Designed miniproteins, single chains, continued (3). Designs and how they scored, part 79

Each design is a single chain, and the fold is of that chain. pLDDT is the mean over its residues in the fold that is shown.

## One batch from the design tools (miniprotein)

Design m10738
Fold by ESMFold2-Fast:
Structure m10738 (fold): chain A 74 residues (1-74)
Amino acid sequence: SLMSISELQSLSKEEKAEALKKNAAYLRKLSEELKKEAEEYEKKGDLRTFASKYAASGVLEAEASLYEEKAKEL
């Protein structure tokens, strides 16, 4: 499961870095799943659902990158 910010704050630097990396990996996996779903809706001509799911996948990729950068800073 994704760790909350309050859970992260209670950890050592090493444990925080690993938790942040795991959060990033989880978000990237979820983003890829959303992209695959989006592609299926695009094939069906449902461009609104495609755009919504694709936008959501982009947000998750941005969050994953933020977690990866925070892990590097520790």
Scores: mean pLDDT 84

Design m10739
Fold by ESMFold2-Fast:
Structure m10739 (fold): chain A 65 residues (1-65)
Amino acid sequence: SAEQKKEFDEKVREVVYELGKELGLSEENAERFYYEAQLLDVSSAQKSRLISELAKRVAEIKAEM
């Protein structure tokens, strides 16, 4: 549904934004990272894989802290 897609897109946005923040990117660069992720012509299944990979990356960065 449209609601499910919106919730999923918001989760992807949150993960991408947090990843950018944890990598020490400026606010401008974090926004660019978010927009680049949104411009990916990917299916919902591919977005699920993307959010999973981004979550792993965030977890790795936190584990190294």
Scores: mean pLDDT 60

Design m10740
Fold by ESMFold2-Fast:
Structure m10740 (fold): chain A 87 residues (1-87)
Amino acid sequence: GHPTLEYILEKLKKIKELVEAEKYEEALEVLKELEELLKRTVPEELLPEIEELLKRIKEAIEAKDKEEALEGIKELEEWLTKQLLSR
């Protein structure tokens, strides 16, 4: 595939839009797609931190905690941007 940072950020934006619309089941489906994409794209050394961030977002969406889910998405976006710009 051609996964890029832009594509990853587009998936995060879609999850955010679905959470804001309270479409939690669709948000979980897109989050699963993002997790699979990240596992294929990101260095193995960074996977544990990403998995912890993704788990927090997933748990928040499953709890229908919109505020916590949106904060988790923001933290993941900031983390990914920082890691990719620091290299």
Scores: mean pLDDT 81

Design m10741
Fold by ESMFold2-Fast:
Structure m10741 (fold): chain A 78 residues (1-78)
Amino acid sequence: KEEAIERLIEKLRRLGELVVEYMRLDPSISDQEIADAARRIEGLIEKAKTFSEEEALAAIKRVDEEIEEVERLLEELR
């Protein structure tokens, strides 16, 4: 139970780092929009602490897919 939630939180932090990196590459995106995105990720991390093991495992799969997608988008911009 605790391990699944800890893994989810770590993955959400990684996703947040990648999203912020991606947003910083777009000059049309403001510092405020980047700050708002970071705040939303922090909210998701707090919500994740209340998840059941089953909910955490399902969310991990979703977050892994999102991380892979953002990493792919970043690679295309390099």
Scores: mean pLDDT 80

Design m10742
Fold by ESMFold2-Fast:
Structure m10742 (fold): chain A 80 residues (1-80)
Amino acid sequence: LKERYEKLREELAKIAATLSDDEQAQLTFVLILGTVAEKAGDYEAAVAMLETAIEKLRDPNVSPQEAVDAAVKAAREALA
């Protein structure tokens, strides 16, 4: 799971590089929540958050703003 989490962080960073500064700031919040889950030892939650974010960001039918909003929501739900 730790190796998978690291790989997902790299993928999210590549996608973030194609986005606006405001969208990158929102994705930074998702990365912070993922790091909190990682430090708590919950790699499953950390991986799930990043996978959801990447999946939504790669969906051509979803806007980047909608993808970021969905990722933040998923992260909050995973930590609750």
Scores: mean pLDDT 71

Design m10743
Fold by ESMFold2-Fast:
Structure m10743 (fold): chain A 59 residues (1-59)
Amino acid sequence: TKKTVLQIAKEYLENGGKLEFLPDALAAIIPPAASIPTVSRAERLKKLEELFDVDLKSI
């Protein structure tokens, strides 16, 4: 489902994309895949539970 960054870059250049804009095009693709870390749902729920348990003073 997810293409590699290399494959996406190749398709961008083959579609007439300029090399100068390649870094920006890759940056636009990378954030959804790399900037949004896959954190376990259980880990996020534990953090929320700890916050709601009023353990904020230990930050």
Scores: mean pLDDT 54

Design m10744
Fold by ESMFold2-Fast:
Structure m10744 (fold): chain A 69 residues (1-69)
Amino acid sequence: HMMNMIKKYNELKKELDKFREDVERESGDALRAAPSPEEGVRRAREIADRAEPKIKELEKKIEEAKKKM
């Protein structure tokens, strides 16, 4: 069981890192594609706001997996 929990923890951490990288790339692309700096900032903020619940969900799962170890 302990070995399975460590594996789960590592998988969740990799998933969170991957998701953060995807969000950062999407945000950067939105900033570069925007017709103005103001529009770019707005789009990046919307991307971050949309991503926050998923990031918090993954962080919570990581903490729960860690607590089960």
Scores: mean pLDDT 81

Design m10745
Fold by ESMFold2-Fast:
Structure m10745 (fold): chain A 65 residues (1-65)
Amino acid sequence: MEEEAKRLAEEAIELGGDEGAARAGMRAVIQGDRDKGAAGLATSALTGGASREQAERLGKEAIEA
């Protein structure tokens, strides 16, 4: 769980996402709030300029984590 959340945050940053927002999403996943974590990571990616499809994929992986 924790390692998976960390990987997802790194992927959000690689998609151009803000590091602070990506880390906030990571913390939510670690705390067991996968829906909040998915939203945070997807929002980070979108804010960084990622496509909707890329953001949706990130959110899906966060829910699966």
Scores: mean pLDDT 77

Design m10746
Fold by ESMFold2-Fast:
Structure m10746 (fold): chain A 65 residues (1-65)
Amino acid sequence: NTEDIQKALEDLVKNKGLSLETKLSKEDLISLLEEHGITKAEVLKYLPPGDEVTLQDLLDKIMSS
């Protein structure tokens, strides 16, 4: 569910002190989102190709869906 991913990203920014502009490896982002109950398979549906992603990139893709 895209709303669950969006809420998890907002929580990471607010409570973990991450910036929306912070580049993360896909592995690190998946691990952080798994802490919020979001499966790797769900995250992979919305991630662009490549090894790095920002929280903003994922949020934009979810918001445009």
Scores: mean pLDDT 77

Design m10747
Fold by ESMFold2-Fast:
Structure m10747 (fold): chain A 69 residues (1-69)
Amino acid sequence: SELEKLKEELRKLLKDKGSEEEIEEIIEGMTEEELRLLLEAFRGEREPDEAAREELAARLEPAARRLEA
């Protein structure tokens, strides 16, 4: 499954940045498109600047709202 593959890649990138439970909660609410955008941000740039992080956050806003519901 493409969704599962995206989730696995993101887990590998976030392995040292948070608990497994917190990472799963973040990923669980996301669509394939949102996961893909997040992965591209991590792989496409060495370190995203503040503007790029703000744009990414805006694109992921629907997922964030679902996680808070």
Scores: mean pLDDT 64

Design m10748
Fold by ESMFold2-Fast:
Structure m10748 (fold): chain A 72 residues (1-72)
Amino acid sequence: MKENVLEALETMEKDLEQLMNDKNVSDEQKIAALKRGLEELEQLEKEVDDPELLERIRKLKEKIEEALKKLK
């Protein structure tokens, strides 16, 4: 379980970077994807008790919030 969560977080980080660099994706589509990512991270945060994984979730949430701020 723990390894699967870490792998999921790493995948989400890569997907975020690709999304933000994709010129063919509209700002509206980026915002929708980022909001969905935040909802997924909030649910994951409720299920995870590991401090290291919680820190990774927090940092990814911060990156998504910064991306949303730049698009608004």
Scores: mean pLDDT 79

Design m10749
Fold by ESMFold2-Fast:
Order: C-alpha cells, then structure tokens, then sequence
Structure m10749 (fold): chain A 102 residues (1-102)
C-alpha cells in the first residue's frame, strides 16, 4: 500500500469525524496521521497539507479553538523535525489568521 494513500485514508476518516461532531475521534485520527507521516519521513509539504485540510474542515464548522489546537500540534511537529523557517512561518501566519476569526 502506498504511504500517501494510507495517510489520506486516515485523514479522510478524521475529516468525516469532524463533520459528524466527533471531535475527540477526529483529533486522535489526526495525531495518528501525524505520527505516520513523521515515522515514514514524509515531506514537510505533506504535513502542512494535512494540518491545513483539518483546519479548513474545523473552521467550516466554526470550531476555531479546535482548529488552533490542530495548528499548534502541526507547529510542534515542524519544530521537532527541524522544518525550514519558511514552513514554520507559514504555520505561524495561519495561527494568527485563525485567532482573528474568534
């Protein structure tokens, strides 16, 4: 099974859980997806795409606090894997934008 396809399957389950109001399940699935991406040394662009997809789904539901939680987890992972300054700044910009929506 291709690593990206397996990751996308977990992410789709997490997004479905958000749509169903199952936020705890969605957060656990998202953490599983992040751990999978880090363990398999997937590019930082994939991690950013996952984080932003989850944030977009949460923001569409008005769940700004949960969106910030997802962004903070993503930022922690980017710093831990020593991602580029550009990727870290991109995450920080999205955090500031979501904070203004509250």
Amino acid sequence: MEKIQELNAILLKAQKAIKEGKYEEAMELFKEALEYAVKNKLPTSIILSMVFAMVQTLVSKGEYEKALEVLELGLEILKKIKASEEDIKAMERVIERVKKLQ
Scores: mean pLDDT 83

Design m10750
Fold by ESMFold2-Fast:
Structure m10750 (fold): chain A 80 residues (1-80)
Amino acid sequence: VEEKIKELEERMEKVLEENKEALEELKKKNPELYEVVERIGELLLEYMKAKIEGDEERAAALAEEIARLEAEGRELWEKF
């Protein structure tokens, strides 16, 4: 379980490095949306960790928070 979490973290780190230019462009063009996307990414990683650990209560709470931020990001997109 711990080994799978470490592999997930290492994989996410590589994906972020490979996409750093696209992320920088988003940050420059829409910094508010970038903050929401970044936070959703952090929560998705925690959600996946909770699922790997079998912590269904934590996973459910994280899914609700992610849904809230997705709604917030959609509202920011519509207003911008």
Scores: mean pLDDT 75

Design m10751
Fold by ESMFold2-Fast:
Structure m10751 (fold): chain A 78 residues (1-78)
Amino acid sequence: SKIEEVAAKLAEFLNTFPESLVDALAKFLVRELQESKTEPSSLSPEEFYEAVKLGIEKSSLSEESKKKLLEALDKALS
């Protein structure tokens, strides 16, 4: 599916990021999620959230970094 395809690509991208950049990454993902609500996008905000969540889970990031990214996204969705 499109969600799984985006998630796989995101997981590969996340695997290149050092944990020192996780705060910047969280801000980037939150911005992308917020923009998907206001601009025409290939994914709905809900689909984008699911793709990002799946991508984070598939990544080799630490559990602490994964939790931080998911928490930031959950706050942005609220």
Scores: mean pLDDT 74

Design m10752
Fold by ESMFold2-Fast:
Structure m10752 (fold): chain A 67 residues (1-67)
Amino acid sequence: MHDELMKEFFTEMRNFSDAYSAGDTEKLREVSKNAEELSKKFKENGDTGGAKKAEGLSKAAKRYAEK
């Protein structure tokens, strides 16, 4: 499970980078939502570090999308 969550996290980081470079605010909103769900899953599995990283990604994507 944890390895799968980490793979999802890295996928969302890639999606964030691509959306950020393209100025795609709708994709950034999707990344924010997906990263928020990942943060919750990391917390449920007791991975505080993973949860903080995913939450950070979610907040970054949301702030950029809102302008």
Scores: mean pLDDT 82

Design m10753
Fold by ESMFold2-Fast:
Structure m10753 (fold): chain A 92 residues (1-92)
Amino acid sequence: VVEEIINLITALMILYPEKREDFLKIEELVLKAEQARKEGNDIEAYRYYMEAAKELSKLADELGLTSFANRAKQAYDEAEKELKRLEEQRKK
């Protein structure tokens, strides 16, 4: 999930350098997710991944990049599924 988000951000920053600042803000969310994961907080990490994927999907849609927007939405769905799995394990 995180690798897909990073790859999409990298590709879009190359294709749309005028939107670089918007993509860097999304990358900051990915960095926060990676930090949370290193600290053993997987739930917080997946929440940041979901937010990054959501913002990436929105920005890609605004640019008319339907393929990239759909890939970001898929990354969001995968992160949400993993978050729900982790939350259910903690309730038991």
Scores: mean pLDDT 80

Design m10754
Fold by ESMFold2-Fast:
Structure m10754 (fold): chain A 95 residues (1-95)
Amino acid sequence: MSLEERLKKIIEQAEKMLAFARDLLAQSTDPEDQALLQEAIRTLEEVIKLAKEMLERGEISPVEFAVLSILFAGAQYLVDLAAKRAGLPVPEFEV
């Protein structure tokens, strides 16, 4: 798989996670769950922004891709934790 194909996959998965996190936040009444979801949303928005900037530039640095991957994994962890705390099944997000 090319780095461009992987970036497109990251954007697709991040947008799905963002939609899920926003829906969960709208239903949440627990301040800790709200804080986790707000941080996840912020991180996912940054992931989408950075990935789109890399695609538009047409040049992908290995370091930039590594940072993007770390941010995506961190957001995924926060969404997973919030879903488990809410008693919901953890969505499958694959890159």
Scores: mean pLDDT 81

Design m10755
Fold by ESMFold2-Fast:
Structure m10755 (fold): chain A 100 residues (1-100)
Amino acid sequence: SRLEELKKLVLEMGELFKKMLEELAKAKTLEEKVEIVKKGFEEFEKIVEKALPLLSKETQEELKELLEKAKKKIEEKDVEGAIEYLRKAGGLLQEEVDSL
């Protein structure tokens, strides 16, 4: 079902986010943190691409905007800003699950 597929993707995303935060906690330089977030973003984007057809058009548009903002923060080497936008994107997907 749509709900079960979306729940699976949200769980995969949560595990990815947790792993990214654990790796960031061990990183000592800004360069290492940027590479961790960049890699995490690329894997997160793959999960989002699978989720998009399961979401409302409004949620799809909001999610795409949040990912574009996260990408810009990564390019600016703003690790905390990138994490915040990824967290918001994850929360949006969780809200979609909770509203079903």
Scores: mean pLDDT 86

Design m10756
Fold by ESMFold2-Fast:
Structure m10756 (fold): chain A 70 residues (1-70)
Amino acid sequence: SLKEEFEKNEKAIDEALAEASKTNPVLYQEGLLGRKAIQAEIEGKLEEAEKLKEELEELRRKIAEEREKL
């Protein structure tokens, strides 16, 4: 289930977010939005989860555009 998968990976996600918070604030924000989307989906807040997924996709588009400028 999505809840079991989230719980099983929670420690790995926490470690990845902690590392990202030190080195890459954009990657950290991406991780936070992803976590919030999964949490909303587990809680049955499908409209909220969809909105968070759209925000995540928008952030990923911006990251791709910034990388193209480098």
Scores: mean pLDDT 75

Design m10757
Fold by ESMFold2-Fast:
Structure m10757 (fold): chain A 92 residues (1-92)
Amino acid sequence: DARERLLEAVRAQNVEEAEELLNKYFKEEFEEWQKELDEIAKKAKETGDVAYAEELIDKLAEWRLFLDPSEEARAQIEAQKEAALAAVKAKA
């Protein structure tokens, strides 16, 4: 499942792979999300790569919530997003 691959990449703190998966497998279905991610990437060039990675992780979490809006999934997604954000900040 492509969304689970995205989550695994985020958990592994592999933001580059997560972005590639999003662009490759989800662009056709979620074109608006891709445009928003592109704008975030452009803006992040002025603020640094860490800010871009944080925004990307947040967008991936929102996209997964769209696919699975259950309460259980939301709790899991939020916990994993928090862990990924902490890891990105630690490695920045």
Scores: mean pLDDT 63

Design m10758
Fold by ESMFold2-Fast:
Formats: sequence, C-alpha cells, structure tokens
Structure m10758 (fold): chain A 93 residues (1-93)
Amino acid sequence: SEVEKLEERLKSLPVSELNAGAVFLAGAVLWSAPYKPDERVPLLFKRAGEIYLKLGDLESARTAYERGLEAAKEVLGEDHPLTKELEEKLKSL
C-alpha cells in the first residue's frame, strides 16, 4: 500500500534536524489541507518525533508526537495500533 511504502521510506530517512523539520512541516501542511483525512499525516509526525528524540530534542519530539496523536485519532480512531503507539511514545518522554 502507499502507506506501507511511505513508512519504509520514512524509516530509511537519515537522522538530522533538517530531515526532522522537513517531515514535520510536510505533516503540518498536509494536515491543514481541506481534503479528506490523510493516513500519511500521523506517520509523518511519528517519524519527525523519532528523529527529534534521537537528536535529544525532547520538546520537538513531544510536539511532533502530540500532533501525530491528534491526527491519528481523527484519521484512524482511538483503537488503531498507530494511535496507541503514539500515546505510549508520549508517556515515555
């Protein structure tokens, strides 16, 4: 699926502030678009948060995971595995 292809590409994305910021911005722009809910948005914010966390930027990681969780609840629902994963990532910060 397109979602699985995106997840694989995001996992291979190198850890850097530029990449974290670019992925976060992509998620934010896509989330603000007046289109149907987009499953890519939670994945983009999740990856941005993971990169920020690896860089030691806990505040940016928290912001990314919070945005991702909001999007995941809206797009996928509260019981979706990705929504639960984002909740656990926030609790672990």
Scores: mean pLDDT 83

Design m10759
Fold by ESMFold2-Fast:
Structure m10759 (fold): chain A 81 residues (1-81)
Amino acid sequence: SAALAAALAALEAAGLHLIAKLLRRAAEELEKGDILGAEVELGLAEIEVAVLRLEGRLSPAAQAAYDTALDILRKKIKELK
């Protein structure tokens, strides 16, 4: 997805390399039909994002990119269930 690729690139540009990696892994697991694997990767990404929010280190642009990627991946999970 072009929208997912753009959101992941925005996270990388914001220095959120681990979060971008976890979301890419979730997308790869969904390509394989591994919903459980994708949900694990998304759970790990949410923990990392929650820590950054608590520390005041998550910019509005990074939050918007994360929300976009998460929405795309959650919709894909719903379609596969």
Scores: mean pLDDT 88

Design m10760
Fold by ESMFold2-Fast:
Structure m10760 (fold): chain A 77 residues (1-77)
Amino acid sequence: MSFDATIVRVDPLSDIVTIDVGPSQGLKVGDRVRLTVGDKSVEGEVVDVDAKNDLSDIRVPRGSLKEGQKVTVEILS
């Protein structure tokens, strides 16, 4: 299953990005995801979810994604 999301926050001092989609699309802590921006993709792990605001924190390779990017999210596990 895949869906679209936006990177709403990047912490430049960590390997964590926040996307504007969470448990409503089935994301859970520990899920492995692929995030695709244009012709590039990175794999990450969901480290936190916010059910109240429908947000997810994902650990990705540091510097791989930027705030404001539109991403396609694919749940791998």
Scores: mean pLDDT 82

Design m10761
Fold by ESMFold2-Fast:
Structure m10761 (fold): chain A 68 residues (1-68)
Amino acid sequence: MTLTATVTGEDGRVLTFNVANGSQLGAAAGAGAGSGTRATVTVDGRTFEVDIRDSAAMRAVAEALGLA
């Protein structure tokens, strides 16, 4: 299963990724955060604000989206 993830970093930069698993979702959030540590991830109309250093929170988001 592949989902489209839109990631907005603290600088307001918006990047779009296709993600198939939690590792790809984490990488997308990290890329979207850029030099910051927080990112807003929107997938399938659901929005999550995450600290990219919190791997447990990223895993929970991936599992909630069926990506884990």
Scores: mean pLDDT 77

Design m10762
Fold by ESMFold2-Fast:
Parts: C-alpha cells; sequence; structure tokens
Structure m10762 (fold): chain A 83 residues (1-83)
C-alpha cells in the first residue's frame, strides 16, 4: 500500500541522514557517547524499515505509532549533535 511505501521512503531518508551525521561525527572526533547514540539510532530505524518492508504490522495505527517513535528518536539524536 502507499502508506508502507511512504514509510519506507521516510525511514530510508532518516537512515541516510544519520549515516552522514555518523561519518561527520567520527571525522570530528566526537565523544564515544555521541557515536554510540548515532549507531543505536541507525540500528533501530534500520530494523523498523525491515519490519515495514516485511509487512510485520497488523494495523495502520501500529505502523503510525512505530513511525512516531522513529521520528522522536531521530530528532533526539539530531538535538544531541546540535548541543
Amino acid sequence: SLGFELAIEELTQMEEDLQAALEQAKKDNAPQSVIDALEDAIRTISQLRDKVANREFRSAEELLAALQNARDLYQQVLNLLAS
């Protein structure tokens, strides 16, 4: 369905953004806690994208809740980088 396709696109963009941020953080010799937070966020979002691709959601509500959690995590990590 279109909803799953849009979710995969959004999660893919988040992963690409976080991977770029991780590469930059490593070049800037960021604290290990920042690198760990980026790696954990990338893993979490990647796992969610795999679940979306495999249709492991029973309802649109479950998918939307998972997407909101991913968005919140993504913003939290970006805020950490801006600190």
Scores: mean pLDDT 86

Design m10763
Fold by ESMFold2-Fast:
Structure m10763 (fold): chain A 73 residues (1-73)
Amino acid sequence: MLTETQLLARLTAELTTIWLEDPSFDIGAFSRMPLEEQLARLRELIADPRASPVAKEAARRAVELLEELRARE
């Protein structure tokens, strides 16, 4: 089982991948959003035809990691 610290580290890596593909993605602003808004933003990115395939894949993995964090509340 992944620890919360390991989940957060993996989430940070996926968010960094999104930022490298789109530097306008503000990781700091995203991290201050409520969990449900974070999930909505990532699902919007997955559905965005302008987003790179790499960013979409990172967003899919980030959704899985956030869902796991939510399940541990």
Scores: mean pLDDT 82

Design m10764
Fold by ESMFold2-Fast:
Structure m10764 (fold): chain A 65 residues (1-65)
Amino acid sequence: DDQESWLDRKLREIEEAAKNGDVERVEALRDQVLTDLRTQGFSDEEIAEVEARLDELLAKAREKA
């Protein structure tokens, strides 16, 4: 639950950056989140699901930029 709350907050930050077309910020936050998940020992399946969501947000940012 704590990890989900942290991830939800980070996804909200990335969604706001994507909404503003801030590709650089989305890329930086994406890299940080994926690194933190790997460092904290999340499963490959869990990381893949988060990565897919982050890729969607990055695509959205590029469409807005």
Scores: mean pLDDT 80

Design m10765
Fold by ESMFold2-Fast:
Structure m10765 (fold): chain A 85 residues (1-85)
Amino acid sequence: TEEDLRKAILAFNQLSSRLSDEMFKKVEQLIVELNKRALNGESEEKIIDVAEKQAEEWGLSAEDRELMLTYVRSRYRVLKKFLEK
């Protein structure tokens, strides 16, 4: 939805300003990989589980983890809405 797209843009902007350049690059690489998995039919729940585990491994703060998960979830929903219609 337009709401999911707005949430994705806002979360992306917050992550880019809050994270170091090195960490933000790692998040971007993860997002590219998760997009490919979503296009190959992986469920939202599996995609979120992968993102959550990776955020824990990177030692992200609770706030930054929540922003990353919001970004991943919103992007997944935008992608699925246009592909499944």
Scores: mean pLDDT 81

Design m10766
Fold by ESMFold2-Fast:
Structure m10766 (fold): chain A 87 residues (1-87)
Amino acid sequence: KKKEKEEKIKELKEAIDILQKSLKESAKNRDPEIEHNINLQIEYLKKYIELLEKGDEEKIKEIESLLNEAVLKGTLDELTKVFQKVI
């Protein structure tokens, strides 16, 4: 079935929404380094979705690696489990 790609993109978009919501709610009280890392994760997720839609397998593997590294440096606890599933 072709639902794997659709479902994965949906989960990635949900992760972006959660991260953006966290930034909006806590931007003024968040450590700048943590804020930067969360923004980096959002950027990587957006690129990941774009690459999945284009079917660029080489760049998809690269962005997955970058996203995984950024997640390991720090993310929201709820999103750690999501990223383990999609990466």
Scores: mean pLDDT 74

Design m10767
Fold by ESMFold2-Fast:
Structure m10767 (fold): chain A 86 residues (1-86)
Amino acid sequence: MKDTSLEFTVELSTRALVHHGLISEEQGERLLELVKNKDFEGVREVLREAGFSEEQIDRLIEGIKKGNVALTEAVSELLAEVESRR
């Protein structure tokens, strides 16, 4: 996949989720490969394993499908929700 902009945003997003303890490094690597392959069912399974709600999963998948801005917004909202509950 040569959409370097979306790939970079997904990598940045998975790194942020790992840094905040929401997913493991292994889960982040799996998510990146699944997104590259457009395997959104696999993405849903990994996020469910990590403890995300179906609403959060749907928001993240829609962000990935719509591209960089939508994904960045979805991740930012999720991180704000997590930080407010720390």
Scores: mean pLDDT 76

Design m10768
Fold by ESMFold2-Fast:
Structure m10768 (fold): chain A 67 residues (1-67)
Amino acid sequence: LEEARRLGRELASEAIEALRSVSPEALAQALKEAEDRARAMISDPEKQRAAIEGAREAVEALARAFA
């Protein structure tokens, strides 16, 4: 499960790095892209949930940096 969470954080980081500007809408889109990729790559429901959790953690960490 920790490996799946790590993958989720990495997918979110990649989506965030592709952003040209940071806004709540852009961060929400990056999170959605990371979640969609996790669902496509991971068939196991528990690992999929862990990856989605990791992606949310990464987006929240970036949001705090701009708060």
Scores: mean pLDDT 76

Design m10769
Fold by ESMFold2-Fast:
Structure m10769 (fold): chain A 101 residues (1-101)
Amino acid sequence: SLEEKLEELEEKIQKLLDEVVNNLDNEEKFKEAFTNLVLTLSEYLLLEPDEEKRQMIIDILKELSEVIDNKKLAEALKKAAELLEEVLKSKKPLKEEDIKV
C-alpha cells in the first residue's frame, strides 16, 4: 500500500540521516549516504499526497541548516532543501548525477 511504502521510506530516511551524521569525517561514505538520503527524500515527496507535509520536510531541513553547529552538515542540509524545492516545482525525480557534495 502507499501507506506502507511511505513508512518504509521514513525508516530509510532516518537510517540514512544517521549515516550522514556518523560519516562527517569520511568523505566517500558521507557523499554516498547524503546522495541516498536526498534520493530517498525525493521519492518520499513525490509519493506523499499531502502538500503541507511535503513543504514541512523542506522547511525542517532549512531550519536545521540554520541551527546546526557543524558547517559541513548545515551546508549539506541546505543543499538538500534546495534540491527538494526543485523536485516540488518540476514534479520530476532527482537522479544521482543531480546531487553534488
Scores: mean pLDDT 84

Design m10770
Fold by ESMFold2-Fast:
Structure m10770 (fold): chain A 94 residues (1-94)
Amino acid sequence: SLEERLRELLDELHELILENPDLPEIVRDAVLEASALFEDALLRNDREALEALLPLVEELLEAIKNKDIEKAVELSKEIIAFVAEYVEQVVAES
């Protein structure tokens, strides 16, 4: 399922950031922010948010595995921006 795939990817990302302390802080921040959005989107049944998060998380994982730090930083910025937009929309709906 989409939910199982995202959880698997986020768990692997969490392990990678713990094992790679030399990764830029923004990468760690992006993983934590993505995990928070994932949990909130699950509670809200926001499938659109989950579907939009999936490719960002997949690309971030691949960038880290490939040691492409520049791409990992760029994707981390995209994830943080996506989370900010999600939070703004959630607040507007409240």
Scores: mean pLDDT 87

Design m10771
Fold by ESMFold2-Fast:
Structure m10771 (fold): chain A 95 residues (1-95)
Amino acid sequence: SAAVEIAKKIAKEVLEIVKKKSEEVLKAAEEGSKDLEKKKKELEKVVEELLEALEQYAKEAEANGELEAAKILRETAKEIEELVKETLKKAEEIL
């Protein structure tokens, strides 16, 4: 299904964005950077925007009967939420 292939591509791209931002937060924590709080806020903002976009795409997929594509997008949103939670916890543990 073209919709499933598009959903998988979106999933891969958004996860890579969040992984890069998460790595920036962890590096700032490890280095004792004064920018740590700024990097955390940048991660939180990007995640909020991506989660909103994923839910909008999932709703459009469902409206078009593309249930598997919608499932992929929502599972990706859950993976992003867990990754961010783990990143913020690890950053606090490093401090």
Scores: mean pLDDT 88

Design m10772
Fold by ESMFold2-Fast:
Structure m10772 (fold): chain A 84 residues (1-84)
Amino acid sequence: SEGARVFAENLPKLIAEAPAALEELKRMGVSEEELERARELAREIEEKIAAGRLEELQEWARKANEEERRLLGLALILLYLERG
């Protein structure tokens, strides 16, 4: 829904305040189940990046529906916080 789009637009703010990002996500109503799914997706994304398959990641994002885009956004935040 609109919430997924708004969340994606706020990604840079969440990343900029990395120490508080996880707490902010919980305040935005992100569930622990959604965070676990995002961690799993983050692993898949990390594997694609390591293999140099950025085009596959781009196609995934292009085909993603609203719920999948929200999950992708969360996965990218987690990758930045835990691996960056």
Scores: mean pLDDT 67

